# Designed miniproteins, single chains, continued (5): the designs that were tried, part 9

Each design is a single chain, and the fold is of that chain. pLDDT is the mean over its residues in the fold that is shown.

## One batch from the design tools (miniprotein)

Design m16300
Fold by ESMFold2-Fast:
Structure m16300 (fold): chain A 88 residues (1-88)
Amino acid sequence: VSEEELQKEVDLAFIQIILHLAIEAAKRGDYDSAAEAAETARKVAKKNGFPQEIIDLLEKAAEAARAGDAQTAIDYLNKAMDRLSELA
């Protein structure tokens, strides 16, 4: 595999870990941590050329978390996770 493909696999795994942490934070009512994790995942996804749909879902998740809407944030994070799973 190319170095670029290996880097994308590493970034994919990293984003999946961050999304798991974001979902757990949102479930605990830790909206600041959930929003920060979603924004970090969005920045990594954007920098590495991941599909725009995933980037948009992560942006919406961060916005919902900042608004204190835990269920909406979790729903967007789960949708992003499902889309990322399609890339693996």
Scores: mean pLDDT 82

Design m16301
Fold by ESMFold2-Fast:
Structure m16301 (fold): chain A 71 residues (1-71)
Amino acid sequence: MEEQWDYLVEEIQKAKTELLEKGFSDEEIEEVALEVARKVLEKIKEKGSLSKEEIEEIVKKTVEEAIKKKE
């Protein structure tokens, strides 16, 4: 549990840095972070746990969707 959460936080922090570099506002970044957290919690509730790869996929897809909306 603890290791999965630490990994999620690390991936979200990396994503926040990337979004800031691309000109996203604090409000937009907060929305992306909340969407990631929501998706991760839903998957954990369904499966009981997530792999690091599954967490990476959720973060990556959510970030890519946010970037595409900005373009």
Scores: mean pLDDT 77

Design m16302
Fold by ESMFold2-Fast:
Structure m16302 (fold): chain A 57 residues (1-57)
Amino acid sequence: SMAEKLAQREKMRERIRAALAHSRATHEAAGLGGFAGPSALSSDEVSAIAREVVAEA
């Protein structure tokens, strides 16, 4: 459903933000790619969210 997809997008944004914060703390970008799982989000959608979060951070 649309509500399910929106919820997954928000969870993905939170995970990417957390990974970026962790990466800055450890001097690494490790972990950002680990969120590409078998979700209802496509690779393109995940990439778009990642770019959006990086631009915001």
Scores: mean pLDDT 62

Design m16303
Fold by ESMFold2-Fast:
Structure m16303 (fold): chain A 96 residues (1-96)
Amino acid sequence: MSEDLRLEVDLGVLMLEAAVTRQILKRALEKGDVESIEEALKHAETVRARLEQAIADAEKRPLSPSLRRTVEGARALLAEMDKLIEEAKKFIEEQK
């Protein structure tokens, strides 16, 4: 059992979950339905927190070149999620 492989798989699964969650939130924003946006935003914030924690946990140890690339990809996805979450929060505030 390789711990690095487990971390890569776990991060990979979270990255797929984050990508799907990001698409759901983007679609909700395109529709402009506040209820759908609020539901998608709640999910996005949960997935974002899990992804941030998984990155932090992976960085507690020396990273293999493969795991380092996965962490870099995860950080890029986290930044994209942060932008979309800010857009969603602003949209909700503007609707009153």
Scores: mean pLDDT 83

Design m16304
Fold by ESMFold2-Fast:
Structure m16304 (fold): chain A 52 residues (1-52)
Amino acid sequence: SVADIARKGANALGLPDELADEVAREAQRLYDQGLTPEQAIAEAFRRVRARL
């Protein structure tokens, strides 16, 4: 569910599906490591954008 929310958010912001999938995977990974859903999604976006 965290991955799905992150993917939908990335698509809504105009990111290509490939980057939306990366944000979703990173958010799920961070959530599984103990971040809150909000923290995981925010950090995933920051990390993916930093690589552009």
Scores: mean pLDDT 84

Design m16305
Fold by ESMFold2-Fast:
Structure m16305 (fold): chain A 95 residues (1-95)
Amino acid sequence: SMAEEEKLKEEILRLTEEAARLYAEASGDKEAAELMKRQVENLLEQGHISSAATGVAMLALRTARLAEQKGDKETAARAREIAREAIRLSKEYEE
């Protein structure tokens, strides 16, 4: 239904915002975080929901690697949780 699709889009946007924030914190590069967030948002606006979710997963995995390199295991674990959820959402939209 349209309501189910809107909930999916809202969840992807929520994960995108969280992943971008964690990426900015881990990298110190707010401009790169904003660019990556905008790229995912553009995919979502174009109806490329699975691609948008995949983009979130990739951003989250980059964040996890940066956090691990800095010894921040808690942020790395949270970023991996975001990646797992984003991958789940991408597969739910693939038949």
Scores: mean pLDDT 85

Design m16306
Fold by ESMFold2-Fast:
Structure m16306 (fold): chain A 86 residues (1-86)
Amino acid sequence: SPLPPEEIEELKERVRELLERMKELRRKIAEAEKNNDKEELEKLKKELNKLREEILELLSQLPDEEVVEIFREAAKMAKELAEEEK
């Protein structure tokens, strides 16, 4: 049976929250690397890996059309982050 629209929106919102958090963690990782903060790096990298797994699990529950929308949003976030690193 297809997921109710409300459940789809809840899953999408959760994925968006995790994508924003992943973007923030990548910024923090870059800063910790520059500062040679090994303890913070270890913590942040573990959190990043956990977020990646959670995102993939949530995406597996969404219809293909909704997954495409999320990938477009993620691509935009990745481009914005890459522009910040310059």
Scores: mean pLDDT 82

Design m16307
Fold by ESMFold2-Fast:
Structure m16307 (fold): chain A 60 residues (1-60)
Amino acid sequence: SFEDLSKELKKLADEYYKYLQEVLEQLKTASEEEQKKLLEEFEKKKEEYSKKVDELESKM
C-alpha cells in the first residue's frame, strides 16, 4: 500500500539522519586522513540512500 511505502521512506530518512549523527561523532576522534575517508564514504552512502529513495518512489 501507499502507507507502507511512506513508512519505508520515513524509516530510510530516520536511518540516514542517525547515520549523520554517528559520522559527526566519529569525526571528533578521527585524524585528518580518517576524516577525509569518512567524508568520502559518507558521500557514497548518501548516493546509495538517494537511489533507494528513488526506487521506492518509482513504486508509488
Scores: mean pLDDT 82

Design m16308
Fold by ESMFold2-Fast:
Structure m16308 (fold): chain A 58 residues (1-58)
Amino acid sequence: SKLDEIRETTKALFDDYLSKKASEEQLKEAIEKLIKQAEEQNDPEAVKLIKEIGEEKL
């Protein structure tokens, strides 16, 4: 599903940060971009999922 793709993408972004492949600034920028894309598509479930994964990982 589209939500599964968003979950996988979001988790990969956090995993890159946790493995030191990405900086905190790069992570925040990538997550903000992903949220904006979901908002443009009027997908509130995607926005909620992205934020929930962030809270769980940090």
Scores: mean pLDDT 81

Design m16309
Fold by ESMFold2-Fast:
Structure m16309 (fold): chain A 74 residues (1-74)
Amino acid sequence: SPVEEALERMRELAEEALEALRRGDLETAIKLMNEMGRLGRELAATHTLSPEQQAELERLEREAVRAYTLAARA
């Protein structure tokens, strides 16, 4: 489904952003976190999510905020 594909893409972006942070590539990490934010907003605006899908989206959004905060403080 488009929702499951979007959530999978967001998980991939989260892993890529964490790897960018580990190597000190803050520019790439911020770019990837911004992409996750765009996908999450687009998904929520265009689809009705199940409670399980909503929980996964909220988890990924929290992960993005945490990664962005760490990048901004480095």
Scores: mean pLDDT 80

Design m16310
Fold by ESMFold2-Fast:
Structure m16310 (fold): chain A 58 residues (1-58)
Amino acid sequence: GPIEEILKKLEEMLKKNVPDDEIAEEVGKLARKYKLTDDEQAELREKLVELKEEILSK
């Protein structure tokens, strides 16, 4: 689904050490592009936090 597609793109950006501000801009752009609901946007934010924590733990 759209959340999984967005998360894959964000994971690639995080692994390439793209700045957090650029990642935040891409999140907003993709949420609008995919027309995410409020619930889907909340899920995306939660999953993004999980990905950031996983990367920071390494």
Scores: mean pLDDT 80

Design m16312
Fold by ESMFold2-Fast:
Structure m16312 (fold): chain A 110 residues (1-110)
Amino acid sequence: AVTQPASLTAKEGEGVTITATHTIANPAKVSWYHNGELILTINAKGHVLELDPRYRGRASGSLDTAAKTATLTLSDLKPEDAGTYTVEVTDADNGAVETGAGTTLTVLPG
């Protein structure tokens, strides 16, 4: 299973980190979605496989196999960054995908 925080609030111009926990022993990759659109995919070695150009320089992530965590960090938050962020973690051993329930991000005026 994958667990995300239900909601987070940050201010425009600030940064935020969404931390998900998972139970996959050998993760291949993590994908982050904003309102159902793929924004970032990274592998267990930290290589970026996919990055939405609108997030270039503002989005990064990690996949920590030892801690069993996956993170999405957004910097320089814009009003359009508000919405639902969902995570998918892919198991390298069997190709199974585990999906979080989503995090609602609220972006307040700066």
Scores: mean pLDDT 87

Design m16313
Fold by ESMFold2-Fast:
Structure m16313 (fold): chain A 66 residues (1-66)
Amino acid sequence: GELEEEAARLAEERARELAAHLLSQYPDGTATIERLDERTFRVTVVAGEETFEVVVDGRYFLPQLE
């Protein structure tokens, strides 16, 4: 439904914002955004020997859309 599509859009937007933020702290790093399902995205940032992994779930945005 429209709420599910909006939640997915917000999750993807949030994932991109997180990737950009982490890259601003680790300029030599590489960011990858992977879609796990309709509303869930995984952000992976590799900076030298450090790896950061964050999962963004569109369900966190549903209370704001209802």
Scores: mean pLDDT 76

Design m16314
Fold by ESMFold2-Fast:
Structure m16314 (fold): chain A 60 residues (1-60)
Amino acid sequence: DDETLERAFALADAGVTSVRALARALGISPATLNRIFRERLGISASTFLRARRRELEAEA
């Protein structure tokens, strides 16, 4: 779902860094979120969020 993917990116940009929190905010399961990312981008939501978390952890 393209709308779900768009919302996922917006939430990650707003500071959501865990797959579970992201999935909860979108009203879907973590498994469904990872499936959408895999189908659309070829990577898991976990991989995407880990990369973004590294940027935030460099600050912390």
Scores: mean pLDDT 75

Design m16315
Fold by ESMFold2-Fast:
Structure m16315 (fold): chain A 85 residues (1-85)
Amino acid sequence: ADPAVEALRAEAEARLAELEERARTASPEEVLELAAEFEREFLARAQAVIDSAPPEQRAAIGQQILELAVEVGERLAEVLRRAGV
């Protein structure tokens, strides 16, 4: 795995854990706002990782990011579901 993708994964996992904690006491509307903020930040970080990659590695890194995005999306959906969204 690429170190930049590993760093993105660690950042996403930490942010999801924080979102889950905040969702415990937040309203559904607040949870939706937190989720939207997380998505915007994740996409911006993912794009920065792709843009920083050598052109010949972008396809492989893009695939790793897509796989990470699926995992992140599934966990985010579960957080929303548990928050009553």
Scores: mean pLDDT 84

Design m16316
Fold by ESMFold2-Fast:
Structure m16316 (fold): chain A 87 residues (1-87)
Amino acid sequence: KEELLKEAEEKLKEAEEHLRKALEAEAAGDYAEAVEHLEKAREAALEALELLASLAEGEKKEELLEARKKLEAYFAERIAELKAKAA
């Protein structure tokens, strides 16, 4: 339990760092680099939520899985938008 929680926290940190780099790249007009960092942030964030959901039960587990679905949709839309700008 504690090991998986720590792993989830580390993945959330990784996601935050890649999100920061994606925002910096987007601000600089480097949309291709922003996409790369968003894809890495998406992978880390979704994996963190999956780990947290595996530790939860009942309603809390359902909430985390629903949050993961919404976050996945958000990242997919944002990545597609930036890919269009990179082309």
Scores: mean pLDDT 85

Design m16317
Fold by ESMFold2-Fast:
Structure m16317 (fold): chain A 55 residues (1-55)
Amino acid sequence: SLEEEVAEALEEARKHLSEEKVKRLEQTLQDLLAAGDEEAVRLYIAIFRQELAEE
């Protein structure tokens, strides 16, 4: 499910990012989920994962 993808992305973020950055990511993903924009949620997770792979 999309909620599971969000949970997995946040768990990965906790391994690599500061607590403040994780909270900001969580808030953004929660806001997008509340708006019902599944495409934006998946895109945001994909961009985040791409940035982690490059750093």
Scores: mean pLDDT 79

Design m16318
Fold by ESMFold2-Fast:
Structure m16318 (fold): chain A 88 residues (1-88)
Amino acid sequence: SAREEAEEGRRLGEEGLRLAMEALREVGDGPREAINLAIAGALKAIGAIFQAELALGKPSTEQKGREARRDGRDALRLGREALRLARE
């Protein structure tokens, strides 16, 4: 359902943001690629959370729930990769 997709998108976005922020904290003198991926992940996460809140706060549009979920998945992937590179 659109609500479930929006809630999933918010959760994925929140986790992606957490990982991106952790990567930025841990990167120190590490690779610029980790910084770039963390920034990209954080931006996707913010977008996912915003779209999810809009979908949950108004009569649900299935499209906005799906967009939130996709952006949340992208944020999680980018945050995980950023943290991996920051720790490498």
Scores: mean pLDDT 82

Design m16319
Fold by ESMFold2-Fast:
Structure m16319 (fold): chain A 66 residues (1-66)
Amino acid sequence: SAELERALRELAEKSPEAARLADEGLLARDRGSPEAKPLFLEAAEEAERAGLLEAAEVLRRLAEEL
């Protein structure tokens, strides 16, 4: 989605750790892995620490959909 693409771009620019965790979460989701949800939640926490509140909210919604 456009919201997810925007969030991922902002994470890549401003929080490399949150971007890494989000990318791992997306790959885990595509594989149907139970690791996807905790990875999205950890990515959201790192995004929030970086002050990226909107990106963190997008990541939490992805976790809730699993």
Scores: mean pLDDT 88

Design m16320
Fold by ESMFold2-Fast:
Parts: C-alpha cells; sequence; structure tokens
Structure m16320 (fold): chain A 63 residues (1-63)
C-alpha cells in the first residue's frame, strides 16, 4: 500500500480516538482522493469503514 494512503488512514484513526472531528474529516477527504489517484476508488462510506476498523485495532492494542 502506498505510504501516503497508510499515513492518512492512521491519522484519521488517531483523530477518532482523540475526538478531533475536524482532523478526522480532513483525512477522510484525503483517503478518498488518494484512493482515486492510486486506482482503487473508495466511497466515503468505504473509507469510514476502513478508518473505523483501524481505530478499533489501535484501541485494542492500547488496552
Amino acid sequence: LPEKFAEAVLEAARAILAGDEETYRKYLDEIVKLSKELGFPLSREEAERIVRTVAAHLRAQAA
């Protein structure tokens, strides 16, 4: 997976855990944009599902 895409997903997941709604929306937009540029276009709903999954894993790792 391209580095920028992985970074955007991780930043969005961290923003959810921090309660930073503005940063979360910013990185969701970036994820959707990067997915189109990389040739695997995601809907916003698909991007949210991916970020939610990553956030759940980060929360579990911190438990």
Scores: mean pLDDT 81

Design m16321
Fold by ESMFold2-Fast:
Structure m16321 (fold): chain A 85 residues (1-85)
Amino acid sequence: EAERAREEAAELARKGQELLEEGKYEEAAELFRRAREAAERAGDELLAVRATDGLAEALEKLGKEEEAKKLRAEVEAKRKAAQAA
């Protein structure tokens, strides 16, 4: 189950990135949210951070700057924790 969730998260994050490049920001944000949930179910913190970073970028493009700021702070905190380990 965890391995399947990790594969699902990776695929959703990849598709979300493609949608970002196409300028389909709302669709990208939804896929990154799903990728984040799947990564959390898999216990893959690195993949969850990646999905959250993509979500923040999509939200910035949609003008949801305060929501994006909160997610960026969350990503920064997790990256800092990973570097300190």
Scores: mean pLDDT 82

Design m16322
Fold by ESMFold2-Fast:
Structure m16322 (fold): chain A 68 residues (1-68)
Amino acid sequence: SSSEIRKKILELIGEILRLIGEIYDLELYLKNNPDLSQEEKERIRREIDELRKRRDELMKELKSLPPV
């Protein structure tokens, strides 16, 4: 039903927004902490990449849902 689709859309939007927030916080942390070791910077960048990948997968799922 359109109601179930709307619920799924809202759940996906909520998770996407949470991921966007986490990515933003990590990018800001890197920007504000230039003295971090190269290894720590690479670890955080890998974490950002994984979060972006998950965000993109959820955005693809959202796009695949039928119009309501």
Scores: mean pLDDT 88

Design m16323
Fold by ESMFold2-Fast:
Structure m16323 (fold): chain A 73 residues (1-73)
Amino acid sequence: MSEEELDKEVELTLLHIQAVIAMKAGDYETAVKYYEKILEIDPNNKTAWKNLAEAYRKLGDEEKAEFYEQKAA
């Protein structure tokens, strides 16, 4: 991988770790922010779509949860 690609993968890994920590802590608003950042770097990340749907469902935003769940399918 190029240096640029390596930097992006490191950033994605760190964002994913922070998002998972936020989800486990019940900080769904923070988890949403981290998954949104992941999608800015990797817009086709199915794991991020699925977890974003879960976070919105936990926040009570059923419309956004269904939207992201559909994207993850």
Scores: mean pLDDT 81

Design m16324
Fold by ESMFold2-Fast:
Structure m16324 (fold): chain A 65 residues (1-65)
Amino acid sequence: SNPRLTDEELKEMLKKLIEERLKKGEISEEQAEALLKHLDDTTIPLKPENAELLQEIVKEVMESL
């Protein structure tokens, strides 16, 4: 089982992975901006494709623990 992360720690890990994926050209700048904006304000909804991408990144973080 994966260890419990604080919301702040998870947010920082997610931001790092989003930036790394953007740097590698795996996601667009628009997708990265939308994801980062959602992480800063969770009341801002994500498009379904960006929500799926965020779930994949969350899974990657949780599997790396």
Scores: mean pLDDT 78

Design m16325
Fold by ESMFold2-Fast:
Structure m16325 (fold): chain A 59 residues (1-59)
Amino acid sequence: KVEELRKRAKEALEAGDTQKALEIAMELVKLGEYELAVEVIREAAKLGSEAAQFALASL
């Protein structure tokens, strides 16, 4: 389950779909996978997602 989310997050980030990546990060948070969720959010923020940058400021 977590491995499938990691794969989907990577695919979304490679496609530039930062919105999808953030949705997957929130699912990781629900599963208690905080470290992986933060990694996904950081990568989305590097791609220019303002929502991801805001999320990092709240962590």
Scores: mean pLDDT 80

Design m16326
Fold by ESMFold2-Fast:
Structure m16326 (fold): chain A 101 residues (1-101)
Amino acid sequence: GPRELTREDAVRMMERLMTELGLSPRAAAIAGIAVYIQSEGGVEAAGIIATRLRTGDVAGLSEEQRELALRAIDYLLANVSDEAVRAELRRLRAELEAAMA
């Protein structure tokens, strides 16, 4: 089977998706969030969260799914230097926090 993903793979995958495949900073940020969540054993949660972030329908996330997404964003913000991706991560965090209000 495929190699198990690590938290560090989230940062590397995001960089590669932008530099090698030309993904937008927002698409790369969402992909990085998904890889982080998969690295914690949440393959199903990763799919649900990535889809809702992509469509903007974050209000339907459970509290556990929302906390997992916020944890992924905080990890990526601590480990990513690209300012365009960082701006999109901050926007995604704000969207998640606003959906709780």
Scores: mean pLDDT 81

Design m16328
Fold by ESMFold2-Fast:
Structure m16328 (fold): chain A 62 residues (1-62)
Amino acid sequence: GRTARTLKEVARLLGISPQEARELAKELGLSPDAFYTQLLMRMLLEGLSAKEALEELRKEFG
């Protein structure tokens, strides 16, 4: 479904498995859609790499 597609996109951006992306979303307390949106916003608006965007999300939500 949509959730599975969203997790595949997060996994692709971070270079990890969809299962690892699901576990990261749970760790951050975010839905898969929210995780993808927050990651993309930081990458597109702040010029961050996917890894740097994840580190910012961990500071805010983790």
Scores: mean pLDDT 82

Design m16329
Fold by ESMFold2-Fast:
Structure m16329 (fold): chain A 84 residues (1-84)
Amino acid sequence: SNLEEAAKSLEAAIESLKKGDTVAALAGLKEALELLKKEDPENEKVQKAIELVEEAIESLRRGDTEKAIELLKEALELVKELLE
């Protein structure tokens, strides 16, 4: 499903950031956003997950990798709750 693929992309992006690979992380986050945007736009958890991923991308743009990882972990938790 789009949600399962988004969760995998988010997990991969977090691991890439822990290894210092911001380029690979950004590619994974863009993929996760495309997958999340294919879900129900009226779902509050989907909307919050998208906002958290977009905020994480902005944090990475500012060089704040620690903040980006925190935001992505929150987004991943919401996606996992949607999967149950």
Scores: mean pLDDT 86

Design m16330
Fold by ESMFold2-Fast:
Structure m16330 (fold): chain A 92 residues (1-92)
Amino acid sequence: GTATLSLTAVRDPSAEITVSLADARDAALRDAVGRILDVLAAHHAEHGLFFSGSITVTDAAAARAVADELAARLPGMREGDTLDVTAEAAAP
């Protein structure tokens, strides 16, 4: 299946990020999440703003994988940042 992740800075729509994943459970997921976090870090450095966004995933397995990867990398986010993960299917 495929999963699509879309992140948008609530205060700055120019920081919109969209990632489409064919298989969210493998190395491609970790690479995509890492790239998203790198962009967020660069945005914070340049704009000094807190980030608030959401990830919408249509595949429950992909949502679980995204949540697990984000939990491992949350220490890289700033206090006051928010990132919601939602899935069309029920939580794992």
Scores: mean pLDDT 50

Design m16331
Fold by ESMFold2-Fast:
Structure m16331 (fold): chain A 65 residues (1-65)
Amino acid sequence: MISDEEIDEAIADILEAMANLFEKRGDYKTAAELYRKAAEIYRRSGNTDLAKEMEEKAKEVEKKA
């Protein structure tokens, strides 16, 4: 059975994929928002490394907006 943490990780993975697509399209503001949402979910699921990666991506993308 999938745990709540595993469900959160799956949602965060989807948000990361969406953020990546918006970034490639040049929609940096939306990409940054999605990366930050993914970071929050990864953090609450205990995936600190992925949360940090998403936060860094959000900051980098915000510089382009």
Scores: mean pLDDT 81

Design m16332
Fold by ESMFold2-Fast:
Structure m16332 (fold): chain A 78 residues (1-78)
Amino acid sequence: SAEIAKLEEEARKYGLEFLKAFEEGDVEKAREYFEKAAEALEKAYLLKAKAQGWDVEEARKKFEEAYAKDLEEFEKMV
């Protein structure tokens, strides 16, 4: 949908800012944009879950679990 596409585009923009900050050695700014990208992706994921008739709270829980794993992997790189 258009709403999901907009959120995915926001996540893409934040992802590019993350890469730029990471390449510049600005770990704090990279962490900020990593978090912002994840927020946009979560909103898109929950909209997809709602559209499919999934349990939105279960979907949120699964996303948060995946985010925690990705955050752990990011922390290992710094």
Scores: mean pLDDT 81

Design m16333
Fold by ESMFold2-Fast:
Structure m16333 (fold): chain A 60 residues (1-60)
Amino acid sequence: MSGRERLELLLREAERNGDKETAKLLQEALAALDAGDLASARRYLAKASELINEKLLEEE
């Protein structure tokens, strides 16, 4: 699975879970990638990943 396809899956999961903040960040990252703005894409992706990791810490 490509990185872009994985991003699209993460977006679907965030939308399914009602996680509007993470979904918005992933949408911004995909839009920036499509526009060729790699710096903005990386920034939005990093923030989305941080939110996802914070949720995963509940398992500990």
Scores: mean pLDDT 74

Design m16334
Fold by ESMFold2-Fast:
Structure m16334 (fold): chain A 98 residues (1-98)
Amino acid sequence: MLSAEQRFEAAVSMALMGLSVGRLAALRAGDEETAEILDEAARRLAAAAEAGDIEGVIATLRETIERLRERLEASPELTEETIRILELNLENLESLAP
């Protein structure tokens, strides 16, 4: 059985992977703005996680989802799938941060 700390660390790793996959997909599609948003989010989320700032991890992911929603007109299919993945990661992180 994983401890609560280990489960949260795993959830952070999954969120970082989701951001990385979304960034690579955006770069392949030529959507540099979405790629920059995801790269910035990954750096902020990693920094918050290293600092033990659970609220900062959650806030970064929420802000990133909101910014991506504003990008739906430019890359709807890519952006919608990325938002879905990030929303699942956010729900997982929120459930593990009592």
Scores: mean pLDDT 81

Design m16335
Fold by ESMFold2-Fast:
Structure m16335 (fold): chain A 73 residues (1-73)
Amino acid sequence: SEELKKKLEELELKKLLYEIALNSSRFVAERMRENNGDPELIAKEEETARELERKIEELEKEIEKLKEKIRES
């Protein structure tokens, strides 16, 4: 259905935004390490990255289930 397709597009966009945020957090953490940055700030960025990875994994599962429903419709 068109409603399921729109929901899929919304979930895929949300995943894309989280992936951008994840790449940003990883980039910042890496640059901090290269410049002998504050270990506490590096740890906070890495924690943010881990949280984003979990959210992306959950969205991927939702997207796969929704794609299956669209294929069955």
Scores: mean pLDDT 87

Design m16336
Fold by ESMFold2-Fast:
Structure m16336 (fold): chain A 74 residues (1-74)
Amino acid sequence: TKQAGDDALLDFLLRILEKHGLLEYKPEAEKVAKNNPSTIEEIKKLMSPEMWKAFEDAIAPMVAGGRAGAAALA
């Protein structure tokens, strides 16, 4: 279960890098996955600002979903 989670995180990070043209950060993505971060804060600490921006953009819909009430007020 944990190893499947690590593989999923690496695959997700590689897809983000490919989408944003940041494949030069592939070693950083592998390092992040290998460190087995359990929280978004830990992931952020392991990433460069450029890679974090791409990751944050990718997870933004999930974060926005958690604030559906605020979106309904706008």
Scores: mean pLDDT 67

Design m16337
Fold by ESMFold2-Fast:
Structure m16337 (fold): chain A 75 residues (1-75)
Amino acid sequence: AQALLDEARRHVDRAEELVKEGKYEEAIKHAQRAIDLAVQASKEGGPAITQEAADVAIRANRVLFEAEEGLKKAK
C-alpha cells in the first residue's frame, strides 16, 4: 500500500508541474495514473493509508480538471 501511495504522490506532483508548463495531455495521463494508484492504495492499506490516499486523489482530480480545461482551450 505505501509503495502505491508514494507512486501516486509522484504522479500528482508531476501532473501539477506539467499543467504549469502547459503540457496538458501529459498532465492528464499522470493525474489519471495518480487517481488509480491512490484508489489501489486505499483498498490495500489500513485507515492511515486511506486518509492519505483520499488527499492524493482529491489533488489528482483537481489537476486533471485543470489540465482538461487547458487542453480544450489549446485545441
Scores: mean pLDDT 80

